# Ledger of designs, part 28: designed miniproteins, single chains, continued (2)

Each design is a single chain, and the fold is of that chain. pLDDT is the mean over its residues in the fold that is shown.

## One batch from the design tools (miniprotein)

Design m4951
Fold by ESMFold2-Fast:
Structure m4951 (fold): chain A 75 residues (1-75)
Amino acid sequence: MVEELTREAAELAYKAGYLAGLHGEDDPEAKRLNEEALRLIEKVKEEFGEEAAKEALRAALEAAERGYAEGKAAA
């Protein structure tokens, strides 16, 4: 389901943001999780089209920003 892929990508993006905020933007685990989130967004594009992928990307960016702010506050 497109909702499941979008949610999973956002969860990965949040974790990536959190680790980047907590440990710095060069954290290897943060980069790995961000790459996984982008792969899921590409899968959304392939299976559900450009508009669905744009929505998934927007949700992931919002989640990453929230994660970064929370990680930075926890550092």
Scores: mean pLDDT 85

Design m4952
Fold by ESMFold2-Fast:
Structure m4952 (fold): chain A 108 residues (1-108)
Amino acid sequence: GTVTMSGGGTFKEGSSVTLTATTTQAGLDGIAWEMERPDGVRVGLVAAGSTRAGGVRPRFTGSQSGNVATLTLTGLRREDTGVYYAVAGAADGSAGVEGAGAEVTVVP
């Protein structure tokens, strides 16, 4: 299967963005969301479905319906700048399928 993402771009501080991931993978166990920071470190944001990873702020909300998942970021801050990935299949990424990601840049 593949994962195709949309919704990335350049956004002003305090605005909101919704990232959408669509997968062709059959039999989804769930879609997890991760972010790669500019320093190269990947952090978990939302586990499969709508469950938040520990330490993620309430302004990050995941949802999933069938083969489509969304991640909504509200009240954007400069620290939210990075590349966002949806991982279809395994929440831990060990057997998951991911695409090229969506770049989010937050500006004043």
Scores: mean pLDDT 75

Design m4953
Fold by ESMFold2-Fast:
Structure m4953 (fold): chain A 86 residues (1-86)
Amino acid sequence: MEEAEKLLEEAKKLFDEYIERARASPDVGEAGRLVNEALKKVSELAGKIYELDPSLKEKTDEFLKNSYEKAREVLEEVRARQAAAA
């Protein structure tokens, strides 16, 4: 249980770090690469959390849903910024 909770916290921290880097990226291509890498890593961690503690599934699923929405928002933000800079 403690290990699964720790993995969820690590996943949240990892996602936040990648999203911050993506938001600071100069173009949508680099931002997209960072976002895709973050989503892949947190999905892998979610799989481990499900195996270790199924009781955390609801919280983990909510985190993943929010992560996909946040990723979309950041990519739209970077795309708009890139267009404005051109």
Scores: mean pLDDT 82

Design m4954
Fold by ESMFold2-Fast:
Structure m4954 (fold): chain A 80 residues (1-80)
Amino acid sequence: MKKSLDEWVDDFTSELKKTVEEAKKKGLSVDEIKELIKQKANQLVSQFFDEHPDWSDDEKAQFLRRMGEEVGKLIKEVEE
């Protein structure tokens, strides 16, 4: 069973949100949390493309756009 684009974006966004909340509870600075979000998002995107070579260029472009939007929102929430 193949997950939809929206399901993958939602799953990755949820994982990033959990990572942010854990980092906040551990007392990481805003700058450290922002770097963690960027590193984790880049790892998830890279791994996803390696694991899903059957996805079309259009699907990959849409996924990158959606992930970029969600990462941007998380960074803004951390900055407040």
Scores: mean pLDDT 80

Design m4955
Fold by ESMFold2-Fast:
Structure m4955 (fold): chain A 85 residues (1-85)
Amino acid sequence: GLQEFASIIIELLKNAKKSGILKLTDDQLVQIENLIREIVSNHPNLTNEELANLILSNIKKNFPDLTDEQLDTIDQILKLAINKS
């Protein structure tokens, strides 16, 4: 379900941060987690691919100081979450 998709993305983001692949602060990760859960809950009719695109767009908008490398890592995580769903 949609909540399962959100949980998969969040777990992958947490693992990427722990492994040093994704350089987010703890506060940024919590804010991104809340954003993902809100987007998924508000858009029950979107596909996982459409949700991933909307999530990435909103992360870019709310965290303009994220580097292209960080955004590319997040995009790869979103694509991996689609494949696991």
Scores: mean pLDDT 87

Design m4956
Fold by ESMFold2-Fast:
Structure m4956 (fold): chain A 91 residues (1-91)
Amino acid sequence: LDDEQAKQILLREAEMVRELAEKARKGELSAEEVARRAEQLIQLGSTPGIPKEIKELGEKALEAAKKGDLEAAARYLEEAARKLEELAKKI
């Protein structure tokens, strides 16, 4: 995987996570759907080369979603998207 492909993948993931956060805040997604997507973010954050903070933010978003706190879940997802964008800029 070349640097350009890795950068494009990270930017695409960041965009998807930002869209998820916006939809969660607007109540367009169920807590179960947000929880499923947060679990996917935890898996991404478990990948070598991805900052541990991505996994930690995914875990916080998952816990917030399980409690029905979609506003808190959205805030954690927005922070994760920002960190993925920062990582992409370093490539």
Scores: mean pLDDT 82

Design m4957
Fold by ESMFold2-Fast:
Structure m4957 (fold): chain A 59 residues (1-59)
Amino acid sequence: MNYREMAREALEAGKTSLETTFAGRPATLEFVPDGDKVRVILHVEGSAEGVEVDVLPAP
């Protein structure tokens, strides 16, 4: 529920990733620039591939 807000704050701070949790597991949000947008990719510990969870406007 707080991922979008945390991602926005991290992007405003110039970060390319943010450590977080998903369903009680360690996770990382990765911010991938894509033109006028920034894709938010969730990497959960133990998962082989990231999942796109949000798209934010570029600053």
Scores: mean pLDDT 73

Design m4958
Fold by ESMFold2-Fast:
Structure m4958 (fold): chain A 71 residues (1-71)
Amino acid sequence: SALEERAFALLDEQVANPQPADVNAFERLREEDPEMAARLARLLSEYRARHPDAVLDGHTVGVVAELYLAA
């Protein structure tokens, strides 16, 4: 989907060029839209499987959680 394509692109960019983001965004997403949070969790698992050396910290997760909150 277009949302998943944007999420992968943001993860690639954030891993390559880390920027500060809202580390609480995933928790807000889980509280506001648990179904979207589950979708993002599955996408993050897929990204980790494809990129085992990538570090997905709270800022990295926060960037894509903000995308899902806006969707």
Scores: mean pLDDT 86

Design m4959
Fold by ESMFold2-Fast:
Structure m4959 (fold): chain A 90 residues (1-90)
Amino acid sequence: EEQERVRRVANEEIERVGKLARDGIAKVPQFGQQLSDLAHQHIAAIRAAETEEEVRRLGEQGISDIEKATNDALEQQRKAEEERRKLLEA
């Protein structure tokens, strides 16, 4: 009963983390390896969790970390594009 619940919640959180990482990689392909590695790290932690509460906590942490990494990558990409545009206009 408890193990089945933990397994179900873990699979849901793993899929959520994986999808968010794939969506992030699509937006910032240059940072794809970093986002993939981060997602694999969080997925491994979720798989190792023994309680539903820990699975949910680790899932939320994974989502938060991937969102931050994706936003940081988008900011770096935006700055690089602005610098390139200035060079072309000069």
Scores: mean pLDDT 84

Design m4960
Fold by ESMFold2-Fast:
Structure m4960 (fold): chain A 92 residues (1-92)
Amino acid sequence: EKEKEEKALEELEKAKEAAEKIAELAKKYLETEDEEERERLLKEMEEAAREGDEAIKKALSYLEPEKASEEQKKLMKETLEKIAEAAKYLEE
């Protein structure tokens, strides 16, 4: 039980970090005038998106809905907020 909670928290943190990275890279992509930098930023965003996808899938496999800790709920909320932020930049 404790091991599952620790693994869920670790994977949620990785997903949050990936979403934050995507948001930062997307912002830079929109602000840059350099085509070579845009290509680099797109590749970095794709890599971060793959990492985030894997982390979310792993986190979901460790989460027990009946036993969700306040820490897990907080990280889930923060991760969703960062994903929403990244999506706003990528829509344009």
Scores: mean pLDDT 74

Design m4961
Fold by ESMFold2-Fast:
Structure m4961 (fold): chain A 104 residues (1-104)
Amino acid sequence: SAEEEEAVEVARKYLARLAGVSEEEVEDLGWQELPGLEEPARVLAVKMEDGEYLVAVLARIDGELVIRIGRGKTIEEAIENALDPERALQITVESLKSALEAIE
C-alpha cells in the first residue's frame, strides 16, 4: 500500500543515516513471515562500517504500523534482536519522520 511504501522509504533513509551510507546501500529483503508476528513484515538491512548489520522490521502491531530496529553480527541475528521487545528500538513511522527532519 501507499502507507507501507512510505514507511519503507522512511525506514530506508533512517537506516542509511544510522549506518553512514547512501540509501542505495540499504537492502530490501521484502515481505517475510517472522516468528511471533501474525502478519508478514517488511525487512530492510544495511551493513555498517564495523561489519555489523542494522535491520528495520516494519510490522503491524495492534493495527499500528511500527518499525523495530535491531543490530547483530549477521542479518539473521539483527532480525532476531529486532523481534525481541527488550533489545529492539521500537518507533512509529511518524516519530521516524520527525527524527529524519531533525537530522536534515
Scores: mean pLDDT 80

Design m4962
Fold by ESMFold2-Fast:
Structure m4962 (fold): chain A 104 residues (1-104)
Amino acid sequence: SNKVELEISAPESVKVGETLTVTCTAKNYGNEDVTVTLSLYKVEDGKLTELKSKSATVPAGSEVTLTLSFKVTEEDVGDYLAVCSAFDKNGNLLASAEKTFTVE
């Protein structure tokens, strides 16, 4: 079992004019601090382009929620991938979670 648990919350789809909210809740069951990054990618022809990113330290035995939120415009229409990743102090990947969604 992983020492870090990641849970992504995002809608299946968001309409233009609504507010998109993507969250990642990171629970660190380990005895060392970890860094968690929540990144939002636009998916175009199989290519991922990073649109937004947020990082935080999750102390040992603690929980942190990262939130990305913005008003959706006509320029934001398309397919998206949210990725939440946890890294140790040396940059080694400990856990990852992903969720796809659409803006229409």
Scores: mean pLDDT 86

Design m4963
Fold by ESMFold2-Fast:
Structure m4963 (fold): chain A 64 residues (1-64)
Amino acid sequence: SEETKLAVERAVGLVRQASQGSEEEFEAAYQKLLDDAAALEKEDPELGAAVKAAIERTRAELLA
C-alpha cells in the first residue's frame, strides 16, 4: 500500500540520518527505531513488520 511504502521510505531515511553520527549514537537511535517498529507491529502487524525489515536491511547495507 502507499502507507506502507511511505512508512518504509521514512524509516530508511531515519536509519541513514542516524548513521551520520557516532557509532554509539547510531546504535542508540537504531534500537529506538526498532522499539517504535515493534510498537507499530502490535497495532498493524504487516506494516510494523515491513518497517522493521526495512530498518534491519538498511543497517546491514550501511555496514557492508
Scores: mean pLDDT 85

Design m4964
Fold by ESMFold2-Fast:
Structure m4964 (fold): chain A 82 residues (1-82)
Amino acid sequence: SDYINELKKETKDESPEKQLTILEMRRLLFKSVADATAYLIARASANGRLSPEQLAALQAERDHIETLVEEIEREIEKLRKE
């Protein structure tokens, strides 16, 4: 993904150990954001204040964050492979 490629550029001067640590920290951060976003979506949906289009956009953003977590996990695995 574009995010992983950008992160690799930003961490190019770091040791492999530090790069792995940064990926693990980013994974934890995005997992926390996904959980918080799910909670906010549930609250907004219950209040009926969002249009179906706005709710769908927020759900898409949460799904995108969850996809980033999966991509980071794959990159961690790849980095540990060799």
Scores: mean pLDDT 81

Design m4965
Fold by ESMFold2-Fast:
Structure m4965 (fold): chain A 74 residues (1-74)
Amino acid sequence: MRTAVSPEPIEVKKGEKVTVEIEGLPDGEYLARVYNEKGELVAEKRVKAENGKATITLDKAPEDGKYVVVVEEL
């Protein structure tokens, strides 16, 4: 699998830390992109999946709402 999405959108408040764990990934490096509910890219970072999991953290949510994380294999 080359691309995976977080199992469910995460609802957070402005200024809160967003942490998403994505499971079922082959070990390797991925590019993680965080999108807001409008489909706008708010964060992008490289993450490493180990033991089938990758953890993505957005330090501060720019606005209240739902966020989705998409990871693509590098």
Scores: mean pLDDT 73

Design m4966
Fold by ESMFold2-Fast:
Structure m4966 (fold): chain A 79 residues (1-79)
Amino acid sequence: MRELSEEEKEIARELAEKFAELSPEEQRRKASSSAAADILYIAGDVEGALELDRESGTRSVEYPYSKIEIEILKEKGKL
């Protein structure tokens, strides 16, 4: 529901790029089980993303986020 900032758009770009590196089978599996969680993570709602991953049966976060990306989300008050 929150509008994406320029920093969040950059994180979304990197996430999309990493997602594109997966096989079509892996892409379909992740999309069907955690698409909403991915969106929440991009928006900076890490706790919400983890909750949805838990509900969808994906208990671990498999996102290619760096420490820098997490710090950006924290500084913007989105964590």
Scores: mean pLDDT 55

Design m4967
Fold by ESMFold2-Fast:
Parts: sequence; C-alpha cells; structure tokens
Structure m4967 (fold): chain A 81 residues (1-81)
Amino acid sequence: KVRETLLELVDAVIQALKDGKSEEEILKLFREGAQKLFEVVDKENDPELAKEASRLLSEIYQAMKNKDLEKLEEVRKKVEE
C-alpha cells in the first residue's frame, strides 16, 4: 500500500540519519524506497494518489539532503493521517 511504503521509506531515512550512516548509504536507501513506492503507486492507477506520493517523496528527499530530522518527522506525521 502507498501509505505503508511511504512510512517504511521515511522511517528508514530517519533511522539511517540517527545511526550516522553516510550520505551515499542514505541516498541508496532513499532510491530503493522510491523505486518500491513508484511500483506500488503504478498498480493503484490513481493519478491524484501518484501526485500526492510524488509530493511527499520530494519533501522526504529535501529534508534528507538537509539532514533535517524535524522535517522528516513532520512528513511522517502527514503520511500517518
């Protein structure tokens, strides 16, 4: 499910940052999660859901690049809704 895949991705990025993993390791984890997300979204055949998932993915990417744990936790909360 899209929400579950987004939660898995954001949680993995948050944990990797807390564990002090390298930028390369975190980026690889993000790319793998993003690929899985797109596969799940494609199966739903819902353009509005795809647009929202892409928006949230973009927010996760920006927060990840800035090492902004507070912003990542805010995105996680939005996904839980």
Scores: mean pLDDT 81

Design m4968
Fold by ESMFold2-Fast:
Structure m4968 (fold): chain A 64 residues (1-64)
Amino acid sequence: MDRAALARAAVLTTAGTGPLSPEQARGAAEMVVLLGAASREAAERAAKDSTTGEELAERLAQAA
């Protein structure tokens, strides 16, 4: 499976495309790390910089 596609699917399935709470952003980032689609450092950075699930999905796909 393409790692970028896996990262997008994981974020959108767990957090959706709407506004994210900090807790939802961290949970989605942790899932992407556990699936091996991004490094922990990149995922934590993306979670801090993202305000929506769509933005988080794209940032993590870029890091994959």
Scores: mean pLDDT 79

Design m4969
Fold by ESMFold2-Fast:
Structure m4969 (fold): chain A 82 residues (1-82)
Amino acid sequence: MSSQLSTLGGNLGDAMGRGDFDSAVTYSRQLSDIASTDPSPIGQQISSLSRQLADALQRGDTDTAQQLQSQLSRTLGQYIVS
C-alpha cells in the first residue's frame, strides 16, 4: 500500500503542477479508494482529504483545492515515512 500511495501522490502532485486537473481528479479518487481500505486514523485522513480535493477540483474551486492538496501532501509524506 505505501509504495502505491507514494506513486499516486507523486502523480497527483505532477498533475496539479501542470494544471492537469482532469488527471488530478482521477489520481485523487484513486488515492481516496486505496487509503479508505486502511483503518488507521492517518489512512482515513488521506482518504477524506483526497475525496475533498477531487470534489473541489470538479467544482473549479482552485483555492480550496490548493489548500487540500497541501494538507494531503503533508499527511501522505508522514504516512509514507512512518
Scores: mean pLDDT 80

Design m4970
Fold by ESMFold2-Fast:
Structure m4970 (fold): chain A 63 residues (1-63)
Amino acid sequence: MKSYREGDTTHLFIEEEDAASSLTAAAILATAGEKLVVESKSEKIVEEAKKILAPHGVETKLV
């Protein structure tokens, strides 16, 4: 997982090789009140992130 901060928002780039641990980390951060955007090249990871993180207002983006 790669991460960078833009203003008050943390961008998380999630790769298939560590998807489960990265999605778990994103869920923890979202629950803690962090503003997040999740980005991935994998449509399957984006769909999984939407299911887990959309209730927390996290944007998910295919790149």
Scores: mean pLDDT 79

Design m4971
Fold by ESMFold2-Fast:
Structure m4971 (fold): chain A 86 residues (1-86)
Amino acid sequence: GELVALLRRFLELAREALKTDDVIRKVGLVLLALGDLLDFKARTSDPADIALADQAYRAFVTVALSDDPAVRRAALARIEALLAQA
């Protein structure tokens, strides 16, 4: 479904964010994920799916922008758990 596709996209972008130390590239990935989230929310009326998408996006932002490797790993695991739940 659309939620599963969105969460897979966030996981792909999160893996890209983990491969780079370029802050500008990380911010670019955050903006791409935000665009994908807003498009999903414009087409989706299910509040449970919207809540999962919002949680996954917040976890993605943490993976992309946090300076703490342990916090980044926990946030990545959160996206994987949300995808398994979707």
Scores: mean pLDDT 88

Design m4972
Fold by ESMFold2-Fast:
Structure m4972 (fold): chain A 106 residues (1-106)
Amino acid sequence: MTPEEGLELFKEALAGSELEQEIFLGVAHLVVGVAGLIYDVSEAVEEVEKLVEELAKKYGLDERQKRILLGSVLYVLGRNALAGVPLEEALEIAKETAKLLGEYLG
């Protein structure tokens, strides 16, 4: 999954209802959670969470935008890890996705 594919997923999530957004967040957390059962993703998740907090402050994101941004990036991280992308590369793709998503909201 590419940063551009992550952006399209994020746009769809933002355009959805509150229920659709909560379902998306549940799926995103399930995907990264399953990756965490197979690989040590804890450090990568912490780096993504820190970057999302920095981007939320930089672009003045509200709590909902921040949650959907984090969920989208965690989904990209988890899906790439489960697809057999090396964790270091999956983390770099997730960080590029986070920056692209933050720029879209700014």
Scores: mean pLDDT 86

Design m4973
Fold by ESMFold2-Fast:
Structure m4973 (fold): chain A 90 residues (1-90)
Amino acid sequence: SGEKIKEEYKKRIEEKLEETKKRLEEAAKKGASDEELEKIYQEGADEITKIQTEALNDPRLTDEQKEEIAAFAVEKISELSKFLEELLKK
């Protein structure tokens, strides 16, 4: 069903968020520069955007399901941005 496909895209976005957060924490612990942390953030945000674009082009999803995935991706990129800002304060 389209609902199952929607949940699979949301899961991929969540997995990429958590993977990127882990990469940021590990890099920060190793003394990475602000520029290196910002690069890791941007790579993760770009990968989330790619998953969103894949969903937008998936004919198995309704427009409403595509909008929900897009909103979810924006929310998760915002969460990742806040996580980066907290690391940069330490």
Scores: mean pLDDT 90

Design m4974
Fold by ESMFold2-Fast:
Structure m4974 (fold): chain A 77 residues (1-77)
Amino acid sequence: MKKLVVEVRGATPEQRLVAQIARKEAEELLQKGELTPEEAAEMIRRALAQFAPDREVTVTAEVEGETVTIRVELRPA
């Protein structure tokens, strides 16, 4: 069973909450085979970019066995 882990840097508590909501939705779609790890990363990036338009959102996806780790960094734009 695939597990999705999201690590967020430079985020406010509210932005971290948005990331966790997007993570849960992306994990369900990933487990159903409806998303690739790269598509899951893009989904999380788009959610954060909409909520933090004044930030630069950088996202990297890595697959390690059954775990997909998405690293998100928010920087001033």
Scores: mean pLDDT 78

Design m4975
Fold by ESMFold2-Fast:
Structure m4975 (fold): chain A 118 residues (1-118)
Amino acid sequence: SMGYEELGKEVLETALRGIDDLTARAQAAATTEEQRAAIRAAGEEAKRIMEEGVREATRAALEKGPEEGLAVLRRSISEATALMMQSAPDLADLIQEEGGKLRETVEKKFREGAKKVE
């Protein structure tokens, strides 16, 4: 429905902003230019994972309901966060903490928005 299309756009904007914030914080904690470059590249790939994940989540929500959409969204956030942790293993705790904030913010946006889709 048009309601899930609009929700998907808002959820994606929130997720991309969250990945930018996570990437910036991880880069600020990095001690080498090679690590900063790896984090930046992982952040761009994490955005692609979220773009695909939000599209799949909105489709799943339309076909099977909001809980299935949320499950798809959670999987994509976990994949994006794991990729970023792999780019900087020494910063894994920081990335996991920021990834947890990303997950909470994105899931909340989806849950609250899904309640308004009729």
Scores: mean pLDDT 88

Design m4976
Fold by ESMFold2-Fast:
Formats: C-alpha cells, structure tokens, sequence
Structure m4976 (fold): chain A 68 residues (1-68)
C-alpha cells in the first residue's frame, strides 16, 4: 500500500540520514507521491538529511522497488 511504502521509505531515510522521524516521513511521502522528482529529491536528501549522493540514490531506488 502507499502508506506502507511511505513508512518503509521513512525508516530508510531516518537510518541513512540525520532527520527526525517526522521529517523523514515528509520526505518519503513527497518522493512516493511524486511531489519531488528523483533529481530534486536526491539534492534535498544530500543537503537536508546529510546523505552522500550514493545514499540518496539508494533511497530513490528503494522507493521505486516499494511502488512495484
């Protein structure tokens, strides 16, 4: 489900980055719903979550798998 995809992606974002649960969930929702395109999402995760580009790419790939 969409809700399950958001929760799983939020956990991954929180694990890889320094964001709070609430902030990670907001990013996960925006990525999963398509409010953020993949390139903008990667840039924001690097800037705001403190992720490497590789970690941000892993988050985007995980989102694609969760939505299959």
Amino acid sequence: SLEEAIEELAKLIQEKGGLSEKAARSFAEAIVTGELDDELAKQLLVREAGMTEEQAEEVIEAAKKLLE
Scores: mean pLDDT 82

Design m4977
Fold by ESMFold2-Fast:
Structure m4977 (fold): chain A 80 residues (1-80)
Amino acid sequence: SKFEELLKIGETGSSGEQARAVEGLIDLYLETGDEKYLDEAIKLKNSIGGGSRGRVNKAFEELLKKTKDPKIIEKIKKAL
């Protein structure tokens, strides 16, 4: 599945590939509304060090602009 592919990239990929996996997990959350994809994106974000952090933070900032659920907004803000 796409979800399993993104998790594997997050575990084994370079920092740039991991940042792309975060973006893909956010996309799955936006498509499905399933918080499990958001939770995995946040978990992966916390494992990414160095130069890809800016890209990952930007992806979550863009997600905040699209989100109106106060619970989800709080979850994302705590991760940033």
Scores: mean pLDDT 82

Design m4978
Fold by ESMFold2-Fast:
Structure m4978 (fold): chain A 67 residues (1-67)
Amino acid sequence: SELEKKIIKLEILGLLYEIIASTNEMLAEKMEKQGREDLAKKYREDAEKSKRIYEEIKKEIEKLKKE
């Protein structure tokens, strides 16, 4: 169904934002260890932004599954 296709696309998009968040967290830790606190902060902020998008995608998936 079209609804199932939409859910699958959102699940894939969610996975991509999870990967982006994880990658930015790893980069933040690497920058922190190198004493690059400004870059570490930027990567942490990018990770948090991606986590927020992932949470919004999860809420949309849950809403669609209830219809």
Scores: mean pLDDT 88

Design m4979
Fold by ESMFold2-Fast:
Structure m4979 (fold): chain A 65 residues (1-65)
Amino acid sequence: SDVTRQVADSLLVIAAEIEGRVEIREEDGTLVLRTHGLSPAEAARVAAGAETLAKLLGKKLRVEP
């Protein structure tokens, strides 16, 4: 279901942040995501999860290298 997918995407981003591979901060209604040494496939999955989190929080998403 959509809810199950949103939860899974959100948990993936949280797990990556706990591992220190992703940094998330908020700037004036924008959720800012920075990734450290992720493969292109890992970065794409984390970005998808971060976009889901941003939508749930009513915020914009910006991805930084």
Scores: mean pLDDT 75

Design m4980
Fold by ESMFold2-Fast:
Structure m4980 (fold): chain A 98 residues (1-98)
Amino acid sequence: SLEEIDAEAAPTIYLAMAIFALKQGDYEGAIKLAEKALTSPDLRVRAEAYLILGRAYYKLGKKEESKKYFEMALTYARQAGDEDLVKEAEELLKEIEK
């Protein structure tokens, strides 16, 4: 929401806002905010954004889209070397297959 000076911080702020939106049941808002975070070249930020997208789509009953986004989150988490995000994505993929 701030100009060029805060461009690198903006994706992290969008992720925090998206998580808050998910907790409030604002799944459409969470999707829009997570999509804004995807403008980041940071692989970890991208992984977190895809986890949020997967969670939001699952809550909207869009299980196929949810699975796709969790698979993308897992791919980016592995590339980032973030073991916590890898584990979270794997657990969420296992959960939606039940």
Scores: mean pLDDT 85

Design m4981
Fold by ESMFold2-Fast:
Structure m4981 (fold): chain A 90 residues (1-90)
Amino acid sequence: DDVFLIRKSVITTLESFVDHAEKHATTEEERNLVAELRQLIDELKAAKSKDEILAILRKIKGVTRKLGERYPEARGVAELIDKQIKAIEA
């Protein structure tokens, strides 16, 4: 179903981003945000319902938006997540 295809695509994008962010994190705040994002990716993989997926995606959007204050690439990820949330809600 479309929701699970979106989840798979989002997980792939986020795992690539987290790998990049882990290599470039220089502060404890940045490392904590990256660790929180990694935990949310694991929660997203474990999610069983559309409502669970949406709730986790909204949390991921918040974390990536905050990372986007320092990393332009994280802002792009936050925008992608927002687009996917809207696609699932439609």
Scores: mean pLDDT 84

Design m4982
Fold by ESMFold2-Fast:
Structure m4982 (fold): chain A 69 residues (1-69)
Amino acid sequence: MSSEEAGRKAAEAAGAGPDAATALEKAGQMVNEGRKEGADVEEAGRWAARYAEEGLANPLGRAAILHAS
């Protein structure tokens, strides 16, 4: 999969968990699956941050804001 697709799936997974820890675990799994299929993890992280900025994942969005602060 592409880095963009891996990042988007990670952002979506982060928003789907019952709590922040579970959401981040799922997001990590999506990034790792992307890496296995040739995605660059760093680029996938940048895409995940961009999708979080667009409001697609609450836990990841909070993390991105804290990192930007």
Scores: mean pLDDT 60

Design m4983
Fold by ESMFold2-Fast:
Structure m4983 (fold): chain A 87 residues (1-87)
Amino acid sequence: MLDEAEKYARKGLEAAKAGDAEAAIKYLEKAIEALRKSGHPATQLIIEGLEKALEAAKAGDLEKAARYVEGAINGIPVARALAEWAA
């Protein structure tokens, strides 16, 4: 689940940097869905970051959306380590 979410989050970041709001929104929604399906509490901050990125993209602020996605992606290794430790 984390690998799938990271894949879509990175595609959303690429779309936002390219100025493609529609593609950014689509990929961010897929990333959020993948994280929610995981059910791990360690992913909550990543989900919140991607939700803020999605709202920024919907508002047309792709620079802000890209910043939120970068923050969320940087959180994935920490969330993975915490999920593995908690298991």
Scores: mean pLDDT 79

Design m4984
Fold by ESMFold2-Fast:
Order: sequence, then C-alpha cells, then structure tokens
Structure m4984 (fold): chain A 95 residues (1-95)
Amino acid sequence: MEELIEELSKLARETLKEAEKLGVYDQVRPLISEVQRYALELARLGDEEGVREAVEDIKKATELMKQGKVDEAIKLLQEAVDRYRARLEELRAAS
C-alpha cells in the first residue's frame, strides 16, 4: 500500500510538470489533487485495488499529456475522480 501511494505521488508530480509545459497547470492541478485525496481515503479503508486504479489512471493521463492529448487527459482524470468518489461512498456504506 505505502509503495503504491509513493508511486502515485511521483506520478502526480510528473503529470503536473507536463501540464505546466502545456500551459494547463491550473486546469489539471485540482483534478490531480482530487485523485490523490480519494486514493489516500481508499488506502485507509484497505482498498488496494482502488489505489492501483488511481496509479494506472494517472499513468495514462501523463502519457496522453506527453502526446499533446490534453482534452483526453483531463476527461480521463474527471472520470477517475467520479469513479473513486462513488467507490468510496459504497465502501463506507458497507458497514
């Protein structure tokens, strides 16, 4: 779990550097922040699969940004945030 969170943090920094180069830092930063927040909450609940999905989603977003596919990267991050929010609510309800 801790290794996944460390990888997520490194990928988040890389994605933000790519966003800055493309002039979309302010648009991407809040989405990356949301992904990291939800991933940490999922990690606290022991949802390693959810954290792995967050790592993979940021990897895909970073690759799309490196290809100049900014709109696709932003859409992927927005959809990821919505999925992790729903997953977190379901896990908390399953008491």
Scores: mean pLDDT 84

